# Designed miniproteins, single chains, continued (4): the designs that were tried, part 97

Each design is a single chain, and the fold is of that chain. pLDDT is the mean over its residues in the fold that is shown.

## One batch from the design tools (miniprotein)

Design m15573
Fold by ESMFold2-Fast:
Structure m15573 (fold): chain A 70 residues (1-70)
Amino acid sequence: SMEVEEAAERVLELLKEGRFEEAREVLIEMGLSPVEADAAVAEAKRLIEEGRFEEALEAIRNAIRQAMSR
């Protein structure tokens, strides 16, 4: 598994590039279900649209940590 920090940064970059399918795949590799990954992508995308990149990164990290906790 990828480290949480590296995975979250990779997901953020993919989302900025509009590469939503690849971002979703990284989240699933980190332990999110497809439904959880879709929700995390939607939330982070909304924050990115608002220019809230730091909060988007935190949301991604939290989603990964919650999935790893069960």
Scores: mean pLDDT 86

Design m15574
Fold by ESMFold2-Fast:
Structure m15574 (fold): chain A 110 residues (1-110)
Amino acid sequence: MLSAEEVAEEIKNAEELIRKAKESEDPSKSASLLAAAGIYASLAKLGGDTKGADRVMAEIYEVAGDLARKQGDLESAVKYYELAARYAEKAGDLEKAKEARKKAEEVKKE
């Protein structure tokens, strides 16, 4: 449905929104930016870039986990980190998957 160039632009748009979410001091703004990034990842997947979309989804869930942990929502943080690990594995990023699982384990000990 999307051209290869449009798919690449959707991944880039998602990545830029993730960067903005990380830099935001407003948790509600960060959550909105991550949700928008997820829409762009979904468009990239629809356009055929499943691996790129899964990589972006892994980043989205890791940042969502970091935000939940910072807010004291440890249950949500664990769930988001576990989702980040699953998407990272689907994307072939075993290092990121390991890091996300380690973060989930650390939160479970709190």
Scores: mean pLDDT 86

Design m15575
Fold by ESMFold2-Fast:
Structure m15575 (fold): chain A 94 residues (1-94)
Amino acid sequence: MVTREIAEKARELGDERIARAAESVAAAIEDLLGEDPAAVEAAAAEGSPAARAIVAAVRALRAGDTEAARRAAIDAVAELAGVPRARIEEILEA
């Protein structure tokens, strides 16, 4: 899962904030994957940009869209950490 890769690589680079954001996003995705579709939809309606990206990742995973799930998870980590998406992509290429 891309969130785990982000957390591991961010720690190797000394970026504990991004590592913790990635772990939080991973936990939130796992929690929502255990919920019914209506609960996932409700989370999207009341959420921050990070929460909406987490819900998008869950929907993509349920649909089998691995590329959309990866992009949404990267967006969620970037929003939660308060960094540009490009910074998360840079970490993944490190």
Scores: mean pLDDT 80

Design m15576
Fold by ESMFold2-Fast:
Structure m15576 (fold): chain A 73 residues (1-73)
Amino acid sequence: MEEAEELLREAKELLREGEAAFEAGDYEKALELYEKAIEKAVEAEKLGDFELQLEASVVLLAAAANKAATKAS
């Protein structure tokens, strides 16, 4: 489960960085960071147990929603 936990941690960090970039008006950087967060969250979801899968799904949905909002801006 170490790999899945690390992927989830990376996904959360990327989501946080993407949100910061979006607030700064750097939409290109925000989109890149959200895409990376989605990739890491998907991998974590595939490898994790039920609890980690739920948390990874929440991160994935948040990153996807923020990516969509950024494109609409």
Scores: mean pLDDT 80

Design m15577
Fold by ESMFold2-Fast:
Structure m15577 (fold): chain A 107 residues (1-107)
Amino acid sequence: SLEEEIDRLIKEAEEYIKKLTDPAFQEALNLAIEAARQAKDPEVRAALYRTTVSLAKMAVEGADPAEIAEVLEAAADYARQHMTDPESAEKVAELLRKAAEIARAAA
């Protein structure tokens, strides 16, 4: 089920974040988890958790901070386009944009 997938994604994201040595990446990805948690639309929530897992893997593997930031900015745009409630969409997008700024500063 989607709920079981989300539970697995949260655990996977948390496990990868624990492996990060850069506190800025840990902060950025924890903000991405919070953004996903606040997304009321289940399909958007799942997509944001999947993106966070992918980003945490990329960060552990030494991906460029700018690349991580670009994906977080794209995730913010995705939330704005696909979330039903505009107020919630803006709040989720703001968390993701803040995460992108923090990730970019990790360079």
Scores: mean pLDDT 88

Design m15578
Fold by ESMFold2-Fast:
Structure m15578 (fold): chain A 88 residues (1-88)
Amino acid sequence: AEPLYRPDAALRELLAQVGETRETYTLAEILLGVLRYLRDNKLFDPENPFIVNLKGTLLGEVLEVDSFDIRDMEGLAERLLRHMTVVE
């Protein structure tokens, strides 16, 4: 079974903005929530759809980056894991 994670307060606030109010999630569900946040806030670069602009966003504060390449999903997952705890 996939491990369940409890998001911290900042990540939980971000997930709430895309309608996610559960206590625990799989990593895949958190990644999908983040992708919905990117889409809903139109954060993809209009000239390069693989680049995400996060400067001045809640997600940028959580990940501590101004931009990232969406093809680096492993790097995104690693940064997100710093904001969640494994549920026993």
Scores: mean pLDDT 82

Design m15579
Fold by ESMFold2-Fast:
Structure m15579 (fold): chain A 81 residues (1-81)
Amino acid sequence: GLMEELERLLEEYRRLVEELIALMEEQNEPVTRIVAEKLRLIGLEEDVRLAIKQGVPLETIIERLRREIAELRAEIARLRA
C-alpha cells in the first residue's frame, strides 16, 4: 500500500543521510555542514508528518520523497567522485 511505500522511502532517506554524514566525517567536512544535513533530515520528517495530518495525498508525499532521495544520491555521488 501507499503507507508502506512511504515508510520504505523514509527509511531509505534516513539510510542515505547516514551514508552522507559518514562520508562527510571521513572527508573532514566542516561540522556546520554535517549539522545542516542532520537538521535537513529532521525538517523533512516533520514536513512529512504535517503533510499527512493536513490530508495531503500520499502520492504527493511519496513524489516529494523520491525527489529528495534522488538529490541525496546525487550529493553522495559527487562526494565519492
Scores: mean pLDDT 86

Design m15580
Fold by ESMFold2-Fast:
Structure m15580 (fold): chain A 80 residues (1-80)
Amino acid sequence: MAAQLQADAEAEVEAAEENLERAEEAYKKGDLRKAVALASAAALLIAAARFLGSLAELSEETRERLREVEERYREFLEKM
């Protein structure tokens, strides 16, 4: 169980990072609609990773990546 939750959390964090990167690119290109949609997807993935972390102890690497993507997401919203 714990190993599967860790793997699922890692996948959610990776997907959140990718969606947020794409959101930042869309914003730089002036595509606000696409930027908002991708940022919303990243927010849901972050929430999913957080929930998985509440059920199982995540690796330090996964916890740090989650903190970093949450911070990037917050900074991105402050720019919009």
Scores: mean pLDDT 85

Design m15581
Fold by ESMFold2-Fast:
Parts: sequence; C-alpha cells; structure tokens
Structure m15581 (fold): chain A 86 residues (1-86)
Amino acid sequence: DLFKKLLQKEIEEYKKKIEELKKKLEELGKMTEEVKELIKEAEEKLKELEKIANGEIKLGAEETLKLIEEKKKEIEKIIKELESKL
C-alpha cells in the first residue's frame, strides 16, 4: 500500500525532527515542564498516526484522511512551538 508507506515515511521525518529539537533544547538547558509536555503531546500524536498507518483504526477512507490531516497539523504546530523555544 503506497499510502501506508508514504504515511510511515512522514511519521519517521516528524520523529527525527522532534528528536533533533529535543536534543538541542536539552543541550541549551531549556527542557522546561512546558517543553517536556509539548514533546510528550507530539509523541502521543505520532503514535496515533502510526496506528492509522498500521491499519489499527477502523474508520472510513474520508474520515481516516481527515484524522491524518488533523494530527499532522497538530504535530506541525507543536514542532513550530518547540522551534520558537530555541
């Protein structure tokens, strides 16, 4: 399934970005409770996307696509907020 492979690739790219930001924030001594909570929220949303990619979510095609877009936007918002803390 091409869609599954593409979503898995995007998830891996988000994971890499979050880990890079986490490392930079930790090295700068900026691992506040707010930052830790943002990282946790991003990791939880990534796990939800992984469940969709693995076919664990039993939704219709349009509902699945809407959920993916919503979770991607939420993850991207958290990434921008983490970048603003650098």
Scores: mean pLDDT 84

Design m15582
Fold by ESMFold2-Fast:
Structure m15582 (fold): chain A 76 residues (1-76)
Amino acid sequence: SLEEEIKKLEEEIKKNPNNVQAYARLAFLYAKRGDIEKAKEYLEKALSLMTDEQKRQVKAAFYEALGKEEEAKKAY
């Protein structure tokens, strides 16, 4: 389930606080759940650990997941 995947990822970041992929996945899962505040918190954490090129890709995917196609296009 979505909730079980979130719980597993939260346990993964407790073991490795620099797991950028886990933070990025949590951001998308919280966005899918409709928890936009938590989604943005995890997105900001993931972005703080990324290169500028990776940041653009992740922001585009995140806004697409939110159904915000115009914001996603600006991330390119």
Scores: mean pLDDT 78

Design m15583
Fold by ESMFold2-Fast:
Structure m15583 (fold): chain A 79 residues (1-79)
Amino acid sequence: VEEEIDKLIEKLRELLNAGASPEEVAQTLRELIPKILESKDPKKAFNKLLRVLTESPPLPWSPLVDREILKIFFEVNME
């Protein structure tokens, strides 16, 4: 699970650095979010994601990407 999360986070970093489409970024987030929530420590896994987002070019603004980010913020902070 941790290994899968790290792999998806690295894929997201590569996509952001390559200027990938909002659809590709949103798809990667949809795969990553359930893995983070299923992890033994969702907050630590989410902090790894936040670190990558901070070090990478900004996420492309779109309703698809924004919805996924808001959802994980809510779910991680509720439990």
Scores: mean pLDDT 68

Design m15584
Fold by ESMFold2-Fast:
Structure m15584 (fold): chain A 100 residues (1-100)
Amino acid sequence: KIEEILKRLQSLLERTDHPALKQAIERAIETLKKLKSISPEVYREIEQALADLEAILAGEPLTFTTPGMSEEEKEAIRYIAAALILVGLDFLLWQELKKQ
């Protein structure tokens, strides 16, 4: 399970050009490498976060954008959404590291 998550994060890192997002993904990868196991509950939360992050970074439509937003505003919101998911993911991984 950890190997699958590592592979998905590495794939996202390779596709992402934004420096702040790259740093957040690298932090997640380093924390994940220190984990010996992940609880089934936290694994499900990580899977959901990764699915949402993958969709956002693939350019899928965001349900909370409003009609009339510029492309720059949509990209800014996409970046913010990705950053918030990564903060949540880093926190989940840190909590699991504390349990081992």
Scores: mean pLDDT 77

Design m15585
Fold by ESMFold2-Fast:
Structure m15585 (fold): chain A 88 residues (1-88)
Amino acid sequence: GGTREQLEAGLRALEEAVRALEAAKTQAEAAAAVRAAVERMREAGVGGDIIGALESLVEALEKGYVSVEEAAEGVRELVETLRERLKE
């Protein structure tokens, strides 16, 4: 896993993405919010598994396979995963 500092930076990025998703009203706005989170996670050096999950979510949003609400739920699950890693 990443260092504690990398995980904390990643957690902040995901929490910002959740807030952006809660404000998003279109699939395009939601996809942009998750894409921004992908870039922040790469900058933080967080593991590729979380980045891969976010990239899959961007594609699902852009194709209309998931709602903005479902995307927000998915990112909240990733927030919980990162919080668990921080406890270890």
Scores: mean pLDDT 83

Design m15586
Fold by ESMFold2-Fast:
Order: C-alpha cells, then sequence, then structure tokens
Structure m15586 (fold): chain A 62 residues (1-62)
C-alpha cells in the first residue's frame, strides 16, 4: 500500500468513523502488512460496523 493510500485511509477512519489517531494508525499498519482479516476485525469492533462493511472499506485501499 502506498504512503498516499495510508494517509487517505487514516483520514477516513478518523473523520468519517470517529476513530482516534492511535487506532486508525493500527488499522493502517495491519492493512500495509497484508493482515487484512485482523484489520477488518479491529475496524468492525472500534467503528461499530459489520465485518462485511469494514472489509469493503479496506478493499478500496488495496
Amino acid sequence: MSVEKQVELAKLLIEEYGLDEETAGRIVKLVAEGRIDEAVELLSREAGISKEEARKIIEKYL
């Protein structure tokens, strides 16, 4: 994942989903490392959305 996509994903998670910078950074790191299932689980739990919705969000930045 490019640096630009990492910044865009972090900004989306903070601004649209109300996540703090630490949590958004953890999700971005998991996606950058290819740990997609872990990123989906964390995003779903922290944002209060379904795992299916979380996966669709993350896949836009792959």
Scores: mean pLDDT 85

Design m15587
Fold by ESMFold2-Fast:
Structure m15587 (fold): chain A 118 residues (1-118)
Amino acid sequence: SMEEIIKKLEELRKKLREIYAGMDAALQAGDFDRMLALAEEAISIVDEMIKILEPYFPEEAKRLKEIRDELRSEVAAMRQAVANGDKEAARLHARHIRALLGEVISLIDETIEKLKEK
């Protein structure tokens, strides 16, 4: 049902908000391993959201896929920066990852409201 879909998206959104807060804490601590682990968790949740949304909101699902692909690219760049000992590049990519997750949360907030109007 639409109600069950909304409830599942709200549960996934809650997890993303917890990850978003955890990313801020990891960035403040310079904990790049934690930041990368949180980014991988976020990508997994976004993939689940895409599967749920694709039958109902194909354009929103397409936008989530674009953000997911950017997240994967930034995670790969951050991993290379960490491996090279480039802490400033690692912080830059970590900030981009967190900003992209903020865009996902905003898009899901708007999409849940659209679902409630149907």
Scores: mean pLDDT 90

Design m15588
Fold by ESMFold2-Fast:
Structure m15588 (fold): chain A 56 residues (1-56)
Amino acid sequence: MKEREEQERKALEESIKTAEKSGPGEGERLAKMTLEAAEYLGYEEFAKKARELYEK
């Protein structure tokens, strides 16, 4: 249970960092995918960060 949550959060953090480091087009695409994953899993904190990158 805790290990699964830790892995999900780590994956979302990694995706957000990758989106930030990517170029405009790729960063937007990765941010959108991360937003969808975070919303599906219920991690509002990561969904908010991904949305900020996507809507920039």
Scores: mean pLDDT 77

Design m15589
Fold by ESMFold2-Fast:
Structure m15589 (fold): chain A 55 residues (1-55)
Amino acid sequence: MEVKIEVKVPGNEELQKIAQEAAEKAIEENRDAPEEERVKAGETAALRAVIQYGE
């Protein structure tokens, strides 16, 4: 994989792992897309995970 993002979730290591895993899965699912679209998919997945599990 050429594209990666780093997810930072202050104060919650478990949530950070969940968000990072979600981002990696989204990037892998979009492997046929351009790098910018893969990064966007990963960032969106990470954000959704933080919102869903961070509450």
Scores: mean pLDDT 71

Design m15590
Fold by ESMFold2-Fast:
Structure m15590 (fold): chain A 87 residues (1-87)
Amino acid sequence: SEIEKLIRETIEKVLAAETYREAFKIAYETIKKLMEEYGLTPYEALELFQRQIREMVANGEISKEEGERISSIAFWAAKMVEVELKQ
């Protein structure tokens, strides 16, 4: 699906990012896009992100350590979007 493609491309961009700030911004922008274009909540976007990460780790496309790092970044990005929606 288009959502799965967007999430996969985001994970690859996060892995390629040279700084934490860049990686965070990439995840943040994707979560906002999923919310704005597809009507997902930040929590639903995070769930799809985590599901895709698990699949990529299971398939050997990324390491477990890379998956854990990306999952953490996605979690905090989703929390930032959630907090901003409540302000």
Scores: mean pLDDT 87

Design m15591
Fold by ESMFold2-Fast:
Structure m15591 (fold): chain A 73 residues (1-73)
Amino acid sequence: DELEKRIKEWIEEQKPLAEEAYEKGDEELEIEVKLKLGEKLIELAEELDTEEAREQKKKFEALIEELKKEKEA
């Protein structure tokens, strides 16, 4: 799947930043990395515009809303 390949490539690019945030206990940075990843996944899903991509977009949007609530808590 083209979406899955793009997601995997994006995740690999973000791994060093996510690991750094985890090691430093920087919860805010970790949430920022997750939000950025979620926004990129929505963008990729919109560009692909397949039935599966539209379904995944809804899941990513829900995840972003959940992360925003955690950041404000």
Scores: mean pLDDT 70

Design m15592
Fold by ESMFold2-Fast:
Structure m15592 (fold): chain A 76 residues (1-76)
Amino acid sequence: MAEVERLRALAEAGDPRHAREVAEFLKNSTDPRVVAAAARALIRLRHPEVREYLKEILKSDNPLAKAAARAVLERL
């Protein structure tokens, strides 16, 4: 999927500015594959902004994204 490929590219780039874009994919996706790829990318980026983006996702109305955000926070 194009979204999964984009998320892998963003994780490999390691640029903190990309953490927001990855978090938007996690927050807005209803596809479990995209959510899993975004969560993995956020863990890989390991930047200070990641925790704040995950906290915002926990406030969203997307239960799949919220579950993934909790899992990522436990690994950081």
Scores: mean pLDDT 75

Design m15593
Fold by ESMFold2-Fast:
Structure m15593 (fold): chain A 89 residues (1-89)
Amino acid sequence: SIEEEIERLLEEARRAIEAGRYEEALELLERALELARKLEDPELRLKYLKKILELARELLRRAPEELILRAIALVLRVIGDILELEREL
């Protein structure tokens, strides 16, 4: 299911962050965001967007300069999706 794939990507992203593989973590979180956007259930979408935001914020705090703009862009995209969704709920 889409949910199982998101959970797998989030766990892989967490491990990548812990291992210092920040570019891999960024790519995994971007993939998780694309999948979360496909969820039809707004409550499930919000749940996964908040989980993605948590890891994206952790990534941003640890990211090297080369990745900082991409990490900021990811955080802003997730926040935008959350704000739009909360206005509809």
Scores: mean pLDDT 89

Design m15594
Fold by ESMFold2-Fast:
Structure m15594 (fold): chain A 58 residues (1-58)
Amino acid sequence: MLQLRDMSVEQLRAEADAIRARIQQLRESGSQDPLTLTIQGFLELVLGVLEMLIEERE
């Protein structure tokens, strides 16, 4: 939490892009594994938080 609030907007965008790339990689794997689907959902949640922090910094 504290680390994220201290990041610049550019750093937050870079993290968001990395999360999007990871989500895409998981989707392309074609895995129907419950753990993989859970991780994907968690990453989408984290992405939402990063986008909120970007809005606050702008």
Scores: mean pLDDT 75

Design m15596
Fold by ESMFold2-Fast:
Structure m15596 (fold): chain A 117 residues (1-117)
Amino acid sequence: MVKVTESGGGTVAEGGSLTLTAKVSGVDFAKSDFAWLQSSDERGLAGIASISADGSTVGESSRVAGRFTISKDVSKKTGYLHMSDLKKEDTGVYYGLVGGEGAPGGTLGNGTQVTVV
């Protein structure tokens, strides 16, 4: 069974930085696409950043372009979102999504809360 466990959220001042971590189990992470989604009252569930299984294709929302960086460490089975220059609109619950050949249909974790004050 595929599992995603997010961590690294918390309360942070506007202009600050956080790194979110998603640990993945039950799947070959080398064959899995990985993404971060944000859920907020203003925007609902929205894609933030994505990275393909081989790391060759990276996508990001225009709202976070140049501020957030997605990466994955296959050996550690861990995905990351490095968030810089945080804005109040970045407040929300962030979910790791694992998909592709390793996890057909996709699997979401339970999320980690980010609050920008």
Scores: mean pLDDT 83

Design m15597
Fold by ESMFold2-Fast:
Structure m15597 (fold): chain A 67 residues (1-67)
Amino acid sequence: RPSDAEIAEALIDIVRGLINVLAEKGYISPEKAEEAIKKLDELRKNAGSMSLEEVNRKIVEILKEVE
């Protein structure tokens, strides 16, 4: 079974991919997409020291700034 850190990293990677697709399709601005991806990359670096609930909360916060 993957660790909570591995699950958190996978979730961040999925969300990062979704933001890229939405930006490519023009649903969100390139500037907002770049800022969100930067925040997700920073979150991924710290995911191993956070609970899964904390990671999920921060992902939601980042997504709220996109829309």
Scores: mean pLDDT 81

Design m15598
Fold by ESMFold2-Fast:
Structure m15598 (fold): chain A 57 residues (1-57)
Amino acid sequence: DDSLIAKAEEIVAQIKNPELRKEAEEALERLKSTTDVTVQVGSVLRLIGLLLEEELA
């Protein structure tokens, strides 16, 4: 879903912490490269968690 990828890219762009951003970029690449729905869901949840860590820091 191109819309899901676009939203994930927006989340990555909001993460300013270099370590959190690296993990977010890895999650985004997994999301882009997978057709497995479990991996897609896990990648989205990871991105949300990393964004929350950024906002709480």
Scores: mean pLDDT 78

Design m15599
Fold by ESMFold2-Fast:
Structure m15599 (fold): chain A 63 residues (1-63)
Amino acid sequence: EFASAKGAIAKLDEALKGTNPSVEELARAIGRILRLLADPEVKDNSITAKKVSDTEIEITAER
């Protein structure tokens, strides 16, 4: 069931190759990918990505 995760990864790759990808857009894309990857195997995982600074993104996983 990686079809949805594959789509999210493709969008992240496009953002990385884009002209000016924002850190917030990258954090959002990464958060979605991690949620899709976690959902099929670990039911109770909730993953959130937040921008901490211009060069730092915090990813939090709740068990």
Scores: mean pLDDT 55

Design m15600
Fold by ESMFold2-Fast:
Structure m15600 (fold): chain A 72 residues (1-72)
Amino acid sequence: VEELKKKAEELIRKGDEAARKGDYKTAAELYRKASEYYTQAALQAMESGDVELAKKLIEKAREARRKAEELE
């Protein structure tokens, strides 16, 4: 869970940087990838019984997906 969460956070950071430079296509791709990692982390949290962490990770996945959609 921790490693997937960190990968997602790094992708959000890189996506934000790409968006700031006007590279919206790259930013959208990075945000989509981050959403996928947050979703995977949420599934692992659910499997471990950490429902609260899973809920937070699902919300972060939705936010990342929304950021990607706004740029396309």
Scores: mean pLDDT 82

Design m15601
Fold by ESMFold2-Fast:
Structure m15601 (fold): chain A 69 residues (1-69)
Amino acid sequence: MSEEVLRLEVEAGVHEIAAAVYLRTGDREGALEHLRKAIEKLEEALRIEPSETLRSQLEGARAALREVE
């Protein structure tokens, strides 16, 4: 994995954690914003270097977004 892909994956993970915190505190809008950012970072990472792990993570983030919407 390139350093760029690793950076994007880490950034996506940070946004996923933030979204989970916002959902537990009842801030749906904050959760949606962070989930969208996580999806954006994961899609960018997949364009650079496709992997099953990144695809699975992206699917999880998209599923979470659908549940919150």
Scores: mean pLDDT 83

Design m15602
Fold by ESMFold2-Fast:
Structure m15602 (fold): chain A 55 residues (1-55)
Amino acid sequence: MEKELKEAVEESLKLNGDKKQVIEHLKVILEELEEEGADKKLIDILKKLIEELEK
């Protein structure tokens, strides 16, 4: 799960090149993980990654 999440983030950055679009894609992944009942720790990691990208 965590490895797959990191790979998805890296792929999005390479494919989109637009920081804002990458952030939007990460938010979609976050919503999907929350709906699937993923571990709160993984959700928190993704939220932190989004915050780092917004800075």
Scores: mean pLDDT 72

Design m15603
Fold by ESMFold2-Fast:
Structure m15603 (fold): chain A 61 residues (1-61)
Amino acid sequence: SLDDLVRQLQELADRQQQLNDDLAAGEAAGVLSPEQRAAMGAELDRLGQQIVEVGRQIDAL
């Protein structure tokens, strides 16, 4: 349903925001390895792709 897709979109957006905050905090603290930074960046890319996909599903309704 539209309500389910909107909820999913909000959950993905909240996760993306949390991960962005975690990345920024880790960079500021100087605790992130290059591998950790790359992994977090890849996860942000995946979340962005999922957000776009859910948006397409909403637009198709």
Scores: mean pLDDT 86

Design m15604
Fold by ESMFold2-Fast:
Structure m15604 (fold): chain A 55 residues (1-55)
Amino acid sequence: EKDAEELAEVALERIDSLPESAKPIAIEELREAIKTEKDPVKIAAAKRVLERLEA
């Protein structure tokens, strides 16, 4: 899904620019968003970001 990959890339870029202390908070926010989000494209994008950050 190109849309999900584009969203993931943008989100990853924003998280990469955060200070190290803020990254755990961003990761937790992504996990919470997956639970409450209803847009499958956004859910897929968030999961891709988490996958890359938790690798």
Scores: mean pLDDT 75

Design m15605
Fold by ESMFold2-Fast:
Structure m15605 (fold): chain A 104 residues (1-104)
Amino acid sequence: MADAELAALEARLAADPRLTPEEKAELVALARRLLEAGVEGLRLYLAVDEAAIDRALADGRSGSAVFVIRDGELDLASRSVPEEEFRAEARRLRAEYAARRAAA
């Protein structure tokens, strides 16, 4: 099952023009670790900055959503959520990330 889910994620990432080749490789590597850890679903969003979070908000899907903040820190939040709740969480994460950047 894990291999089939990884293959499906790779195909989706390959078709997504919003992601760089580097982001695609990192998401595949992280998805493998999450599957090994038993995390449900493969809707993985890389929140490296506010623009990346904005892309996740634009996607706006319900289901299993994983937010990853990278910049020397890895924070994972994974659960199945309705679209409205997903958007609320992404906006909160964006505000926290922007606040940390302003404080740095």
Scores: mean pLDDT 59

Design m15606
Fold by ESMFold2-Fast:
Structure m15606 (fold): chain A 86 residues (1-86)
Amino acid sequence: MEDLEKGKKLYLEGRYDEAIQYFEKAIEKDPNNAEAYTNLGEVYLVKGEYDKAIEYFEKAIELDPNNERAKNLLREAYQAKGLDPE
């Protein structure tokens, strides 16, 4: 819980590499935390690492198939990479 909250705060502050560290800690403690995967994907999307962003959003959707935020961000990542959303 604390690692996820800290990661979100760092992301909002533009401290992306530090945000990644805390989201990775959240995943290490709870590998089924779809929100942590969604947030990690969003950081990679902002950094222009589209393939990593896609991987993390797909993992979030596998854990929570009704995660509309992850689905919308996955579409955005495909568009940013120059691919049609599926």
Scores: mean pLDDT 84

Design m15607
Fold by ESMFold2-Fast:
Structure m15607 (fold): chain A 87 residues (1-87)
Amino acid sequence: SPEELLARVRALAEALVAGEISLREFDDAVIALVRANLSDEQAAALLGRIAAIRQEVEDRLAAGELSPAEALREYAARVVEAVAEVV
């Protein structure tokens, strides 16, 4: 369900920020959950938004505006917000 998607993405975001999972494990799990819980059209749109969020956070990290830890927290928080907007 969409509500289960949001709850699971929140748990993954907390695990990422705590250093319990890698960024790759987070990305792979979020992609799988989005595809399993949303229509193909909704999944494509949300994954596109997540890719744009990733690029913005990476750009700010490269510019020295964020530390690596701050970049992970910002990315995790914005992914949760993007998922919440579609459920």
Scores: mean pLDDT 89

Design m15608
Fold by ESMFold2-Fast:
Structure m15608 (fold): chain A 63 residues (1-63)
Amino acid sequence: SVECQKEMKAFASLYEPKPPNPEARQALKKAAAAGNYDEAEKIVLNYGTPQDIAYFKKIKSKC
């Protein structure tokens, strides 16, 4: 949906991997833009804080 795409893109643009990883951040932005939310989830699970993971899953559940 349009709302899902907007929220995913907003998350990806504000998200900072821990530890910092420019390649992971770029991959997340590309996955979100392509609507590949399963790939985006894998990146968030590997680099996100528990708060980031929870927020991402909440967005994905609306899709």
Scores: mean pLDDT 75

